# Designs tried in a protein design run: designed miniproteins, single chains, continued (4). Part 90

Each design is a single chain, and the fold is of that chain. pLDDT is the mean over its residues in the fold that is shown.

## One batch from the design tools (miniprotein)

Design m15318
Fold by ESMFold2-Fast:
Structure m15318 (fold): chain A 55 residues (1-55)
Amino acid sequence: SLEEERRRRFVEKLVNSLLEKYDPETAIKLVKQIFDSLNRPEEREYALELIEKKK
């Protein structure tokens, strides 16, 4: 759906931005903090998977 694609794209952009500035371990910590504060566990898991794949 468009809503799912929009959420996925947001997570991808955020992960790419973090990995441009930080090492993967720091990016993981920031992702956890961001999505925990937003109460978005599904987006959190997807973001962590993306970071793991980009190692």
Scores: mean pLDDT 80

Design m15319
Fold by ESMFold2-Fast:
Structure m15319 (fold): chain A 64 residues (1-64)
Amino acid sequence: DSVDTMADSIYNDGVADRSTSMQMATTITNGMRQGMSHQQIGQQLLDMGVPQSQVDTVIDRYFR
C-alpha cells in the first residue's frame, strides 16, 4: 500500500508520530492522485492542524 509506505517513511524519518504520519500520507497521496500542486497539498496539511515545520519537511521530501 503506497499510503502505508509513505507513512512509514515519514515516521521513520522522525517527522511526525505514527498517527499524524498516516494522516499526512493519506492527504499527500490523495492530493497527488487528484493532480493537486505541492502548494495545495501543503495547505491541506496546514488546514488539518499539521505544524508548518512538518509540512515543509514532507513537501521537500516528496515533491523535490
Scores: mean pLDDT 78

Design m15321
Fold by ESMFold2-Fast:
Formats: C-alpha cells, structure tokens, sequence
Structure m15321 (fold): chain A 119 residues (1-119)
C-alpha cells in the first residue's frame, strides 16, 4: 500500500520528527491554518485524478502517475493521500529530497496518515 512504502521510506523516528515539524509549520504566518476554497466538482475530479495516478503507479508508469497526482493536489490542496502518493512516485523517480517535502505536507494535513490503511 502507499502507507507501507511511506513506512519503508522513513524510520519511525523520522516520521515522528516530520509530524512534529508539520505541527510547527501548520500554525505559522503562511496561513496554513486556513482551509483553501475548493468546489464540489474539484473535490470529485481530484479523487478521479488520484485514482488514475494510483493505477499508473501500480503499472510502473511513474512519470504519468506523477502528473495525475499533481493535478489532484492542484484541485484539492487538502488531499493528504495525493500529497503522500506524489512523494512515493518521486522516490521511485530518484527525487528523494523532493519526495520528503511532499510526505511532510501529507503528514501536516493528516498527522496519523502513517497509521491509516488506505484512508
């Protein structure tokens, strides 16, 4: 599952550090405590794009999966699963430092994400 790969990418200590850092950033001056406006159609479309990305990821089409995950977060920036999935695909593409930023964002949106089965 995406969560099993997230656990493989980070130790439990690293995941705890990411959660603590995400809490510190979430209350910052960037307005991260405010929810962005999303339309009902945008939420549904984001789910469709994430689903397509997950299928492509399972097929090994990582570059194409990345594109769909990016579209999902553009439509719904609060979609923690899409942020985590983008991190996983970036790791597969060798972009480990970029992947860490996306995992951090996923944990910021859902601090218990690593314990969830498939959301």
Amino acid sequence: TPLEELRAAFSEEELRALVEEAKAVGGGPWGLSRQPFVGEDDVEKAHEYNGLGERLYLLGEYEEAKEYYQKAIELNPNYARAWANLGLVLDKLGKTEEAKEYYKKALELNPNYELAKKL
Scores: mean pLDDT 65

Design m15322
Fold by ESMFold2-Fast:
Structure m15322 (fold): chain A 89 residues (1-89)
Amino acid sequence: AEKLVEEARKAIKEGDFKKAIKLAEELIKEGKYEEAAELAEEAAKAAIKAGDLEAAIEAARVAKIAYEKLGDEEKLAELVKKLRKAYEE
């Protein structure tokens, strides 16, 4: 888990959103839903700022799946607010 999280954060910093999304999906498969949700959310925000709307949509979907697995409706609603703010900045 720690190695996947570190590789995903590095991918986000390097602008490799596709790699970060794949690593977040692997965390979902491992049952690491909180880590997957946080990484996918960060990837979505970074992709929005980079103008990569396709990656932003894909990352947002992965974050939604992870938050739904957690049963955290409040965090799911907050994800929508955070992504909207990132798009407006």
Scores: mean pLDDT 81

Design m15323
Fold by ESMFold2-Fast:
Structure m15323 (fold): chain A 113 residues (1-113)
Amino acid sequence: MTPEELEKALKENSEVVLRFRRADGSVRTLTASLSGGPEGIKAFAEGLAELIERGYVRLVKLEPNKIELEADDTPEVLEALRRTWERAQEAGLKFNLTASDPAADAAMAEARA
């Protein structure tokens, strides 16, 4: 997946769905809509493309206004995602949580602090 494909999908007020799969097969889900400047969206798209290439994150569905991703709930993957979130937020991206599992919501609250 290229950063350009992700950036195009994200520019149109895309919804992002992240599913974290645990070793026991359970899944926690985070849903957010994205807003902010074009630099923030670009930084997020570049970071996600890198994580997909490394196999840390899998693209489940790509639609013009919606991206669905799956990640393994491991310390290494969560740390890589956290760095991607931080870089995007520093570039002006805002995550507007629309729906989340309580555990996923807590993880995002820590990333904001």
Scores: mean pLDDT 72

Design m15324
Fold by ESMFold2-Fast:
Structure m15324 (fold): chain A 75 residues (1-75)
Amino acid sequence: SVSELPKFLKEVKKKIEAGEKVEIKPDVGLLLSGVGTFEAAGIKFRVPVSEELKARNGGEIRKLVVEAGLKALGV
């Protein structure tokens, strides 16, 4: 769920501060459509299907989520 995203970002930040290599796979369009897996440094996160999220403009939502995530990570 979206409520797990802050926990995921916090763990990614901790790994970066520890000097670990972190790769964020930017397929947040699938994540926001309610069907997808988010992955960074071996952390996998699945979102249940949501018809409301699936109906939105995935490209614009993807950009907003990526920008918010990067801002939260301080990069």
Scores: mean pLDDT 47

Design m15327
Fold by ESMFold2-Fast:
Structure m15327 (fold): chain A 62 residues (1-62)
Amino acid sequence: MSPEELRELAVAGARGDEEAFRRALAAAKQMPYDTVVQVVLALLRAGEASNELAAELLDASL
């Protein structure tokens, strides 16, 4: 999965799409931690994710 696809799934999840959120977590588990950090930082800068969503994605990538 590309970093852009992860960002799109995370944005949809933040909007209440539970399936998109689950897919984002599953994808983060298979991606390099540094890549997930960059996606999370971009989401937080854009105001598209909460600190809680950001923490869940980072934990999934560990």
Scores: mean pLDDT 80

Design m15328
Fold by ESMFold2-Fast:
Structure m15328 (fold): chain A 59 residues (1-59)
Amino acid sequence: SSPLERAEEYRERAREAGRAGDREAADKYGTGSVTYAAQAGDEELKAEMAREGREAALA
């Protein structure tokens, strides 16, 4: 899969982990999504996923 697809996959995993109360997994998947978004070269997407990763970790 492309870096963009991997970024979206990790974002979903971070959200699910956050909802389950697994903050460590939420943070790990959140940082992974930002890394893949950066590899895709999408600055706006990178910022968006970083924000959503933080929100998922707090949920």
Scores: mean pLDDT 75

Design m15329
Fold by ESMFold2-Fast:
Structure m15329 (fold): chain A 68 residues (1-68)
Amino acid sequence: MTKEEIKKALVDAAKAGDLEGVKEAVKKAIETFGKEEAKEIAAEAMKELGNADEGQVVSQAVIEVLSE
């Protein structure tokens, strides 16, 4: 899976309010690219969304995946 595919999955799941889908995409990003790259992909997805509510879903998913 490419960085673009993961970012697209994050954006689509966030727009749908699908926290579990966002969490799965974040976990995949960490496994594929590492934690720092995964955080950067999530930040880019939040910037692309331009919506605070949708961005909060991404932020929450990152926090939950890192804390488990």
Scores: mean pLDDT 79

Design m15330
Fold by ESMFold2-Fast:
Parts: C-alpha cells; structure tokens; sequence
Structure m15330 (fold): chain A 73 residues (1-73)
C-alpha cells in the first residue's frame, strides 16, 4: 500500500533517531529490531511530541514499535 504523510514523517524520525538511511526503514520495521533502545525510544517520543503535538508513553512505543502502528494514533 502507498505510504501516507504521517508514515513518511515517522520513517524520517526513526531514521534520525537510529542513525540509518530512511530507505532502510519500512512501515512494518520494528524500531527495537533496527537497533533502538530505551534511550532512543525516549528521544523518538520527544520528536513525535514536537512534530505531531501528541505525547506517546514509552509503554506504547514498546507495544506498537512500527511506523504503521504509531501512524494509527
């Protein structure tokens, strides 16, 4: 399925936090499987808040660690 604007922005945030090229991240890629840890998850939550104006608890990042799942918020 085509990527929407929210999924594209989230892939960019994943790439920035993980230090990998955006094209290596699919909407079904698991943030933690790509090398994410608790410190990076906290940074990702901060960037999501700054970008979308929503506060995502770290527990939600562990429960929904993919671009697709986070874009559904």
Amino acid sequence: APENETERTLRRLFAEVLGVPEETISKDSDFFALGGNETKALLLAQKIRETFGVDVPIEDLYAHPTVRELAAL
Scores: mean pLDDT 78

Design m15331
Fold by ESMFold2-Fast:
Structure m15331 (fold): chain A 115 residues (1-115)
Amino acid sequence: DEKEEELRRLDEEIERARKYTSNPEVSELLILRYEMMRAVIEGDVEKAREYADRVVELLARIYGLSPEVVERVRELLYRGLEEALKEKDPRKKIEAVRRGFDEALLEALEAASNR
């Protein structure tokens, strides 16, 4: 079962992120990203949005984001979730979440650089 296989992989990556990071904030971001992927594979839309909101809060703290940038970051993450929810293939769900996360992170980094 491809769904069960991908969920198992995500659980292993979450445990690796907990164990093998020297940067707690990077570890927390990676864990939340994998939890979002896990939630979309399970079809738990509410849980996926909760994890996305926690990513937004963490990025806002790390990079000192303005309220306007916080909303753009949230929109990018939510778009990734919406695209993931349209997919049937668990691997395509993971890729959609990854793209949304990467776009949100880039937005946060660019905003921090222009401050």
Scores: mean pLDDT 86

Design m15332
Fold by ESMFold2-Fast:
Structure m15332 (fold): chain A 92 residues (1-92)
Amino acid sequence: SLPSNGEILQAIVEMLLGLAKREVERGNVDAAVEIMKLAYEIVKKHKNELSKEDYKRILELLRDGVRDIYEQTGSEEAKKLAEEIEKEIEKL
């Protein structure tokens, strides 16, 4: 069977999380945050193509990844992005 839209978007988010983690390891914190902003915009753009359960799960994955970046780097932009994603989850 073909993968679902939720499975495809989760795989994309997981790949982008991996890229952001590598940028943190390279000291490119701003690049890591921009990758996470891109991931969040992709997920939001495709909200209507996802079940509520899949959308929530993918947002929780993004929130946790961005929080990890904040905890490792002290990036205020990462903190703000994690808070924005959390507010989107709370609306569900």
Scores: mean pLDDT 90

Design m15333
Fold by ESMFold2-Fast:
Structure m15333 (fold): chain A 73 residues (1-73)
Amino acid sequence: SVEELREQAREHLERARQALEAGDLETAMKHLTEAVELAKRLREAGADKEAQEIMAEVDELAERLTEALAAKK
């Protein structure tokens, strides 16, 4: 269901956020990838608003991940 997909996406976003705070960039990337896949499934289910909300958070966290990766060169 749309509610289940949204809950799963939010769980992955929260785990990505926690991983970024811990400096675990591989785990953060894994959870962001899962959130992107769930956003695609939300869009396929017609839940465009929910998909856009998930992708907005993905974009914010992906920017932070990119900055963290640059700092760890």
Scores: mean pLDDT 85

Design m15334
Fold by ESMFold2-Fast:
Order: structure tokens, then C-alpha cells, then sequence
Structure m15334 (fold): chain A 71 residues (1-71)
């Protein structure tokens, strides 16, 4: 569900992008709220923006976007 997807994305952003636990938690909560609202496209935009800011590769970004789509 939305919470599980948001948590996985937060963990991957910490592991791959070097976000702090606090930063990852805040982003995870925002993703979960967007997914619960049905705003899948906004959730994808948020994930892409954050992943690009923290230097994830396009392949890693695509994996995160897939997690949003499967939520």
C-alpha cells in the first residue's frame, strides 16, 4: 500500500542519496499523503525531484518511480 511504498522509497533515498533519517521520514510522509490522495503524478514528480537533488542515477530514479506506480 501507500505507506509501504513510501517507507521503501525513504529507505532507498537514505541508502543511495545519503538523506538523513529525518529528511527521509519527511519525504516518505509527503509521498504517502500524495498516494493516499490519489495524486500519483505529484508523487512521481516529488520522488524524481528529490532523487535528482541527491544525485541518484536515472536507473535508480526509474526504480523509485516504479515503486510509486505499484503502490
Amino acid sequence: GAGDAADKIGVLLQLKGGLSPEEASAISKEIEELLKAGDVEKAKELVRRVAEEYGLSEEEIEQLIKLVEEA
Scores: mean pLDDT 85

Design m15335
Fold by ESMFold2-Fast:
Structure m15335 (fold): chain A 89 residues (1-89)
Amino acid sequence: MSKEELEKYLDFLVASGFLDEEVYKILKEYLEEGKLKDLRLVSDPEKGTSLLLTFDSKENAEEAVEELSKIEGWKAELVGETTVRVTRL
């Protein structure tokens, strides 16, 4: 997706009630800095619905895990070199 398409998708996820404003603000900052490269919703029969984030580097992905994990009601984990899974608790 383009940066503009990712911004619109984030706006939609907040408007639909899937993302909290605190998560949205953090992801938007990473997107504006060019660090967030892709965003998708994934559904797993065992794990439920999660958000998969692709970052430009492992360092930025690890930083995002730390920041997102501080938000109450959310869990963030590194699932690939530059991929973070974010799940609502």
Scores: mean pLDDT 81

Design m15336
Fold by ESMFold2-Fast:
Structure m15336 (fold): chain A 84 residues (1-84)
Amino acid sequence: SMKEKEEEEKKKKEQLELGKEAAKQMYALFQHSVDHFKDDKQKIQDLAEQAKKTADYLIKKYKVVEPVMKELLAKVDALVAKAE
């Protein structure tokens, strides 16, 4: 029982670290895309929607990443607002 719980906690920690790295990579790619498509507001909005869909998928599969993905989406929304 205790050993199974420790293994489950380790797996959740590994999923969280992978989620943090995924969020970091997604945000870096989105920043690059905003810089590249700065004159195309619709393209920036479409890319933000794709990021939200990816984040929702990851939250659905790996509940432990929800806070990290929500932080990512808040940063994405802030970049979209600045691009206006």
Scores: mean pLDDT 84

Design m15337
Fold by ESMFold2-Fast:
Structure m15337 (fold): chain A 114 residues (1-114)
Amino acid sequence: SLEGNEAIAHNNLGNLYQSQGKLDEAEKAYKEALALKPDFIKAANNLGNVYQAQGKLLEAENIHKAALELAQQLGDKNGEATALNNLGNVYKAQGKLKEAEEMYQKALEIHQQL
């Protein structure tokens, strides 16, 4: 769809901005991608990673949880494992080491079943 192509373009711009360390521009681009395609798991993962890089750990946690739920609804096992690893990284940054370990172990289990 035209909206899908525009969402991909915004996600690609976000990736470029993130590679340049332009975190605020990357955040805006990923948000525009998600506004056009709310089920765009890759853009949600990328936005969460930008939030984490900005120190917005609560926002990062919330978007990675949403991406996890969406991946589970779609039966996307690779997306589920990615979201679990991303949540583990956020929990580690928050000092929640037990919760981080649980997320990483769940992601590993999914990868071993693929």
Scores: mean pLDDT 91

Design m15338
Fold by ESMFold2-Fast:
Structure m15338 (fold): chain A 92 residues (1-92)
Amino acid sequence: MEEYTKIALGGVYYGLGMQFYQQERYDLALEYYKKALELLGEEDARVLTNLGTVYYKQKRYDEAIEYYKKALSINPKNEKAKENLQKAEKEL
């Protein structure tokens, strides 16, 4: 079914986003994380947290804060998103 194909492809794009992030290829990491978010759903706190981290590495702190806040609105107990939000807010 189309839904299973979207989940599988979303997982592949998420993996590619992580790989490009590890290679410090942040523009490609953003592209593939955004593609993963479209397929896995706007409410995937894991993808949202990783998008925030890529924006943080690009020194785009306003965007990083926005994505960390979105991740926390979905999962308030996400300690990684809380810590990263505090770090990004200190850069402003």
Scores: mean pLDDT 84

Design m15339
Fold by ESMFold2-Fast:
Structure m15339 (fold): chain A 89 residues (1-89)
Amino acid sequence: ITIAAPKTTDTIVVIGGGGTTKKLMSLGINTIAIDIDPKNLENIPGKVVQAADVLPNPLMAGVKAFVGDYAKVIDKILKEPAVKGVLIT
């Protein structure tokens, strides 16, 4: 996915990078974190959900992080119209 410029509603998915997610949030960028290790997500502000338990429209449900294998959630997250990019760290 190519992003020309982030908008206030544009969301970036970060795989494996809780620290990167926090930095993007501090810049006013909406982010979703995915990590197999829940300890990497413990300081993410917002709702954290198990990757296996992803509901439809997770961004509308206030979800900010998923614990587990990104392959279980990425297809559902990429269908959200606000998602404009993926960053792998």
Scores: mean pLDDT 68

Design m15340
Fold by ESMFold2-Fast:
Structure m15340 (fold): chain A 68 residues (1-68)
Amino acid sequence: SESMRLVGERYVKRSSPLLPEKTYSDEEVEELNKEIRELNHPQLQALVAAKAPPSVIDKYLSVLKSAG
């Protein structure tokens, strides 16, 4: 949906989140990387290339999964 695209664009444009981030273990980061690879979504790949924090990637990934 269009609202989902706007949420995705917001994550791509953010440099620093305003709220505290979740703490992620190396194992949790590996699980996120696996899901990123499986989805192969352009915005998700852009976040990875920009070295976004795992919490930002996880939130965006959840949005994409809930959309389809």
Scores: mean pLDDT 64

Design m15341
Fold by ESMFold2-Fast:
Structure m15341 (fold): chain A 55 residues (1-55)
Amino acid sequence: STALGRALIQRDTGASEATLAAIERAVREGDEATLARLAKELGVSAEDLRRALSL
């Protein structure tokens, strides 16, 4: 993940730093269940979160 990807998720969803860290960890560890839960909480898809972190 990049600083740009984190900033875009925060801008688009209003996610806290703790939530952003949890998203990065879920993507890094391949924790699809946690990523899906966090995406649902933010009102976005898990695919959108993965795409943002690839920027």
Scores: mean pLDDT 80

Design m15342
Fold by ESMFold2-Fast:
Structure m15342 (fold): chain A 61 residues (1-61)
Amino acid sequence: DEIARLEREIAELRRRIDELDAQIANTDDPAEIARLQRERRKLAVRLTAASIRLIGLQLDS
């Protein structure tokens, strides 16, 4: 089931983003913060794409 797969993917991406947010909050190095923020942005793009796909599948009836 693709819907169940996307829901699991979204949950995993949210967890990973929360972990990165915690790392950013505990880091004082501007270069490291910038690196973590770039990584977070990549995950946020993937989360948005998965969310749009999930909505599309739910509305495709």
Scores: mean pLDDT 85

Design m15343
Fold by ESMFold2-Fast:
Structure m15343 (fold): chain A 70 residues (1-70)
Amino acid sequence: MSLVERVKELIEEAKEKLKKGGEENIFEAEIAVALALMAAAIAKLAGDEESAEELREAARELQRAIEEAK
């Protein structure tokens, strides 16, 4: 499993946990956003613009869900 695939799985897990609510799940989702942005930067440095954009979009979507959960 690549770093990109692993981070995408973490984002999906964070989305499911965030639907249950609670400060702990919000905190885990914020960590997932940070990991997605780091993975996007790594993908871009490796020349994988497509994966980088997918990860940035996923991070933005999760960040919006976090704001709605607060």
Scores: mean pLDDT 80

Design m15344
Fold by ESMFold2-Fast:
Structure m15344 (fold): chain A 55 residues (1-55)
Amino acid sequence: MEVEELVEKYIEKLREKMKTAGLSDEAIDAYIERVRPVLEAMAKADPEGFKKLLE
């Protein structure tokens, strides 16, 4: 649950950044779904390091 919370917080931050860059919702969703497994693996391997990505 905590790992999933970290991943969702990062995804939320990433969505805002990509939207600010002018990407479409479809492009943002496609990218996020593609990187989600990588983000989950990173958060599981190093939760403290992953938390720094949210700062």
Scores: mean pLDDT 79

Design m15346
Fold by ESMFold2-Fast:
Structure m15346 (fold): chain A 57 residues (1-57)
Amino acid sequence: MSDEEIVKIANELAQEKGLEKTTIAEIAKAAGVSQATVSRKFKKLTGISYSELKELH
């Protein structure tokens, strides 16, 4: 699974359910990976943690 796929899944969930309901746990469940994997890949792609990214909204 690519790093880009994790971000794509996160974006799709945010569009369907809203950003507040799109958690690392929900992304991990949708992607079939661990929460640690989602957090790590998201930080590598964006340079910030998922929690920090949400704060920018």
Scores: mean pLDDT 71

Design m15347
Fold by ESMFold2-Fast:
Structure m15347 (fold): chain A 68 residues (1-68)
Amino acid sequence: SLKEKVRELVTEAAAEGILGAGHYAEALRYRRQGNEELAEEYERLSERHNEEFRRLLEETKRLEEELK
């Protein structure tokens, strides 16, 4: 059902958001240690998860409109 698909997308979005936040925290940790290479790598990983989070949220909103 559409409601089940919405729940799945919300769960995926939440997971991506958590991963993005976690990688950003690691980027800040590495930057504090002076490891700029790893900091930049984790910032890129965080950005990709944040992009996927936003994509999944927009897909969720689209499907929720279909349920109205």
Scores: mean pLDDT 86

Design m15348
Fold by ESMFold2-Fast:
Structure m15348 (fold): chain A 85 residues (1-85)
Amino acid sequence: SREELERLVEEMVKRLEELAKTKDETSRAQIEAIARAARSALDRSKSVEQFIHSIQDLAEGARSAGDLETARLVEELRERIEEAA
């Protein structure tokens, strides 16, 4: 359900916000941008499939930037969305 997806996104965002507190200003801003992008993706996606693809893109972006911790948390969200679908 949408309520379950909103809960999963908010749980990941809270974990990302805690991670961001341990990082420098630049890394914190990047993590916060990913958290905002995940919330926006949920609001803009027309289907669960589109949302999953958006979350995968965010995880790949973090991985390409060398932020493996953020990539892992975003991939955990993707897996939990797929299990809820």
Scores: mean pLDDT 84

Design m15350
Fold by ESMFold2-Fast:
Structure m15350 (fold): chain A 61 residues (1-61)
Amino acid sequence: MAAVREEVRALLAEYLRLVEAGAPLEEVKQIMRRIRELLEAAGLSEAEQKALVHELLTELE
């Protein structure tokens, strides 16, 4: 869990940077897909995935 949490946190930080920089939507969608795949691979339920993403996003910006 700890390792996937740190990976997801890093990807969410990159996602926020891309959005702020006005990066192409395709790049933003790719990073979001990767985050979802990591959370699914970690065995988190959809509710757990949403809770973790929300927690990390509120901590980042």
Scores: mean pLDDT 79

Design m15351
Fold by ESMFold2-Fast:
Structure m15351 (fold): chain A 65 residues (1-65)
Amino acid sequence: ASLEDVVKAIRAHLASLPPEEQVATARAGAENARKLAEQSTDPELQEFYRKIAEELERLAAEMAA
C-alpha cells in the first residue's frame, strides 16, 4: 500500500478513538515505525518507515491542538 493509504487508514482509526487516546496512539505508532526503520537492512524500507514516523508525529501534533 502507498504511504497515503497507510496514513489515511491510521487517521481514520485515530478519529474513532477518544481524544485523550489519539495523541498517545499516534506517538506509539511513530515510535514503532522508527524501530522498524532501525531494524530494516533495506534502504528503501528504512526510508518508508521514517516517512511513516514523520507523518504520525505530525498527526499527533495536530490532534494535541
Scores: mean pLDDT 79

Design m15352
Fold by ESMFold2-Fast:
Structure m15352 (fold): chain A 66 residues (1-66)
Amino acid sequence: LSREELEALAREARQAAERGDRETVKRIAARLLSERFGLSEEEAEQALEGNSPEELVALAEHLARQ
């Protein structure tokens, strides 16, 4: 993914969290983890178990900046 695509995904995650759409936030965060660390989507979702929507947004924004 390009930097612009990563930043767009981070913005989508924040907007989803503001809507209360936890599943969309988790999906976006999992995709960013998969792209950054080469994890499968399933492995990335497993790693995100127990995180709050706020933590998922913070992670997505952090990954988009890296």
Scores: mean pLDDT 77

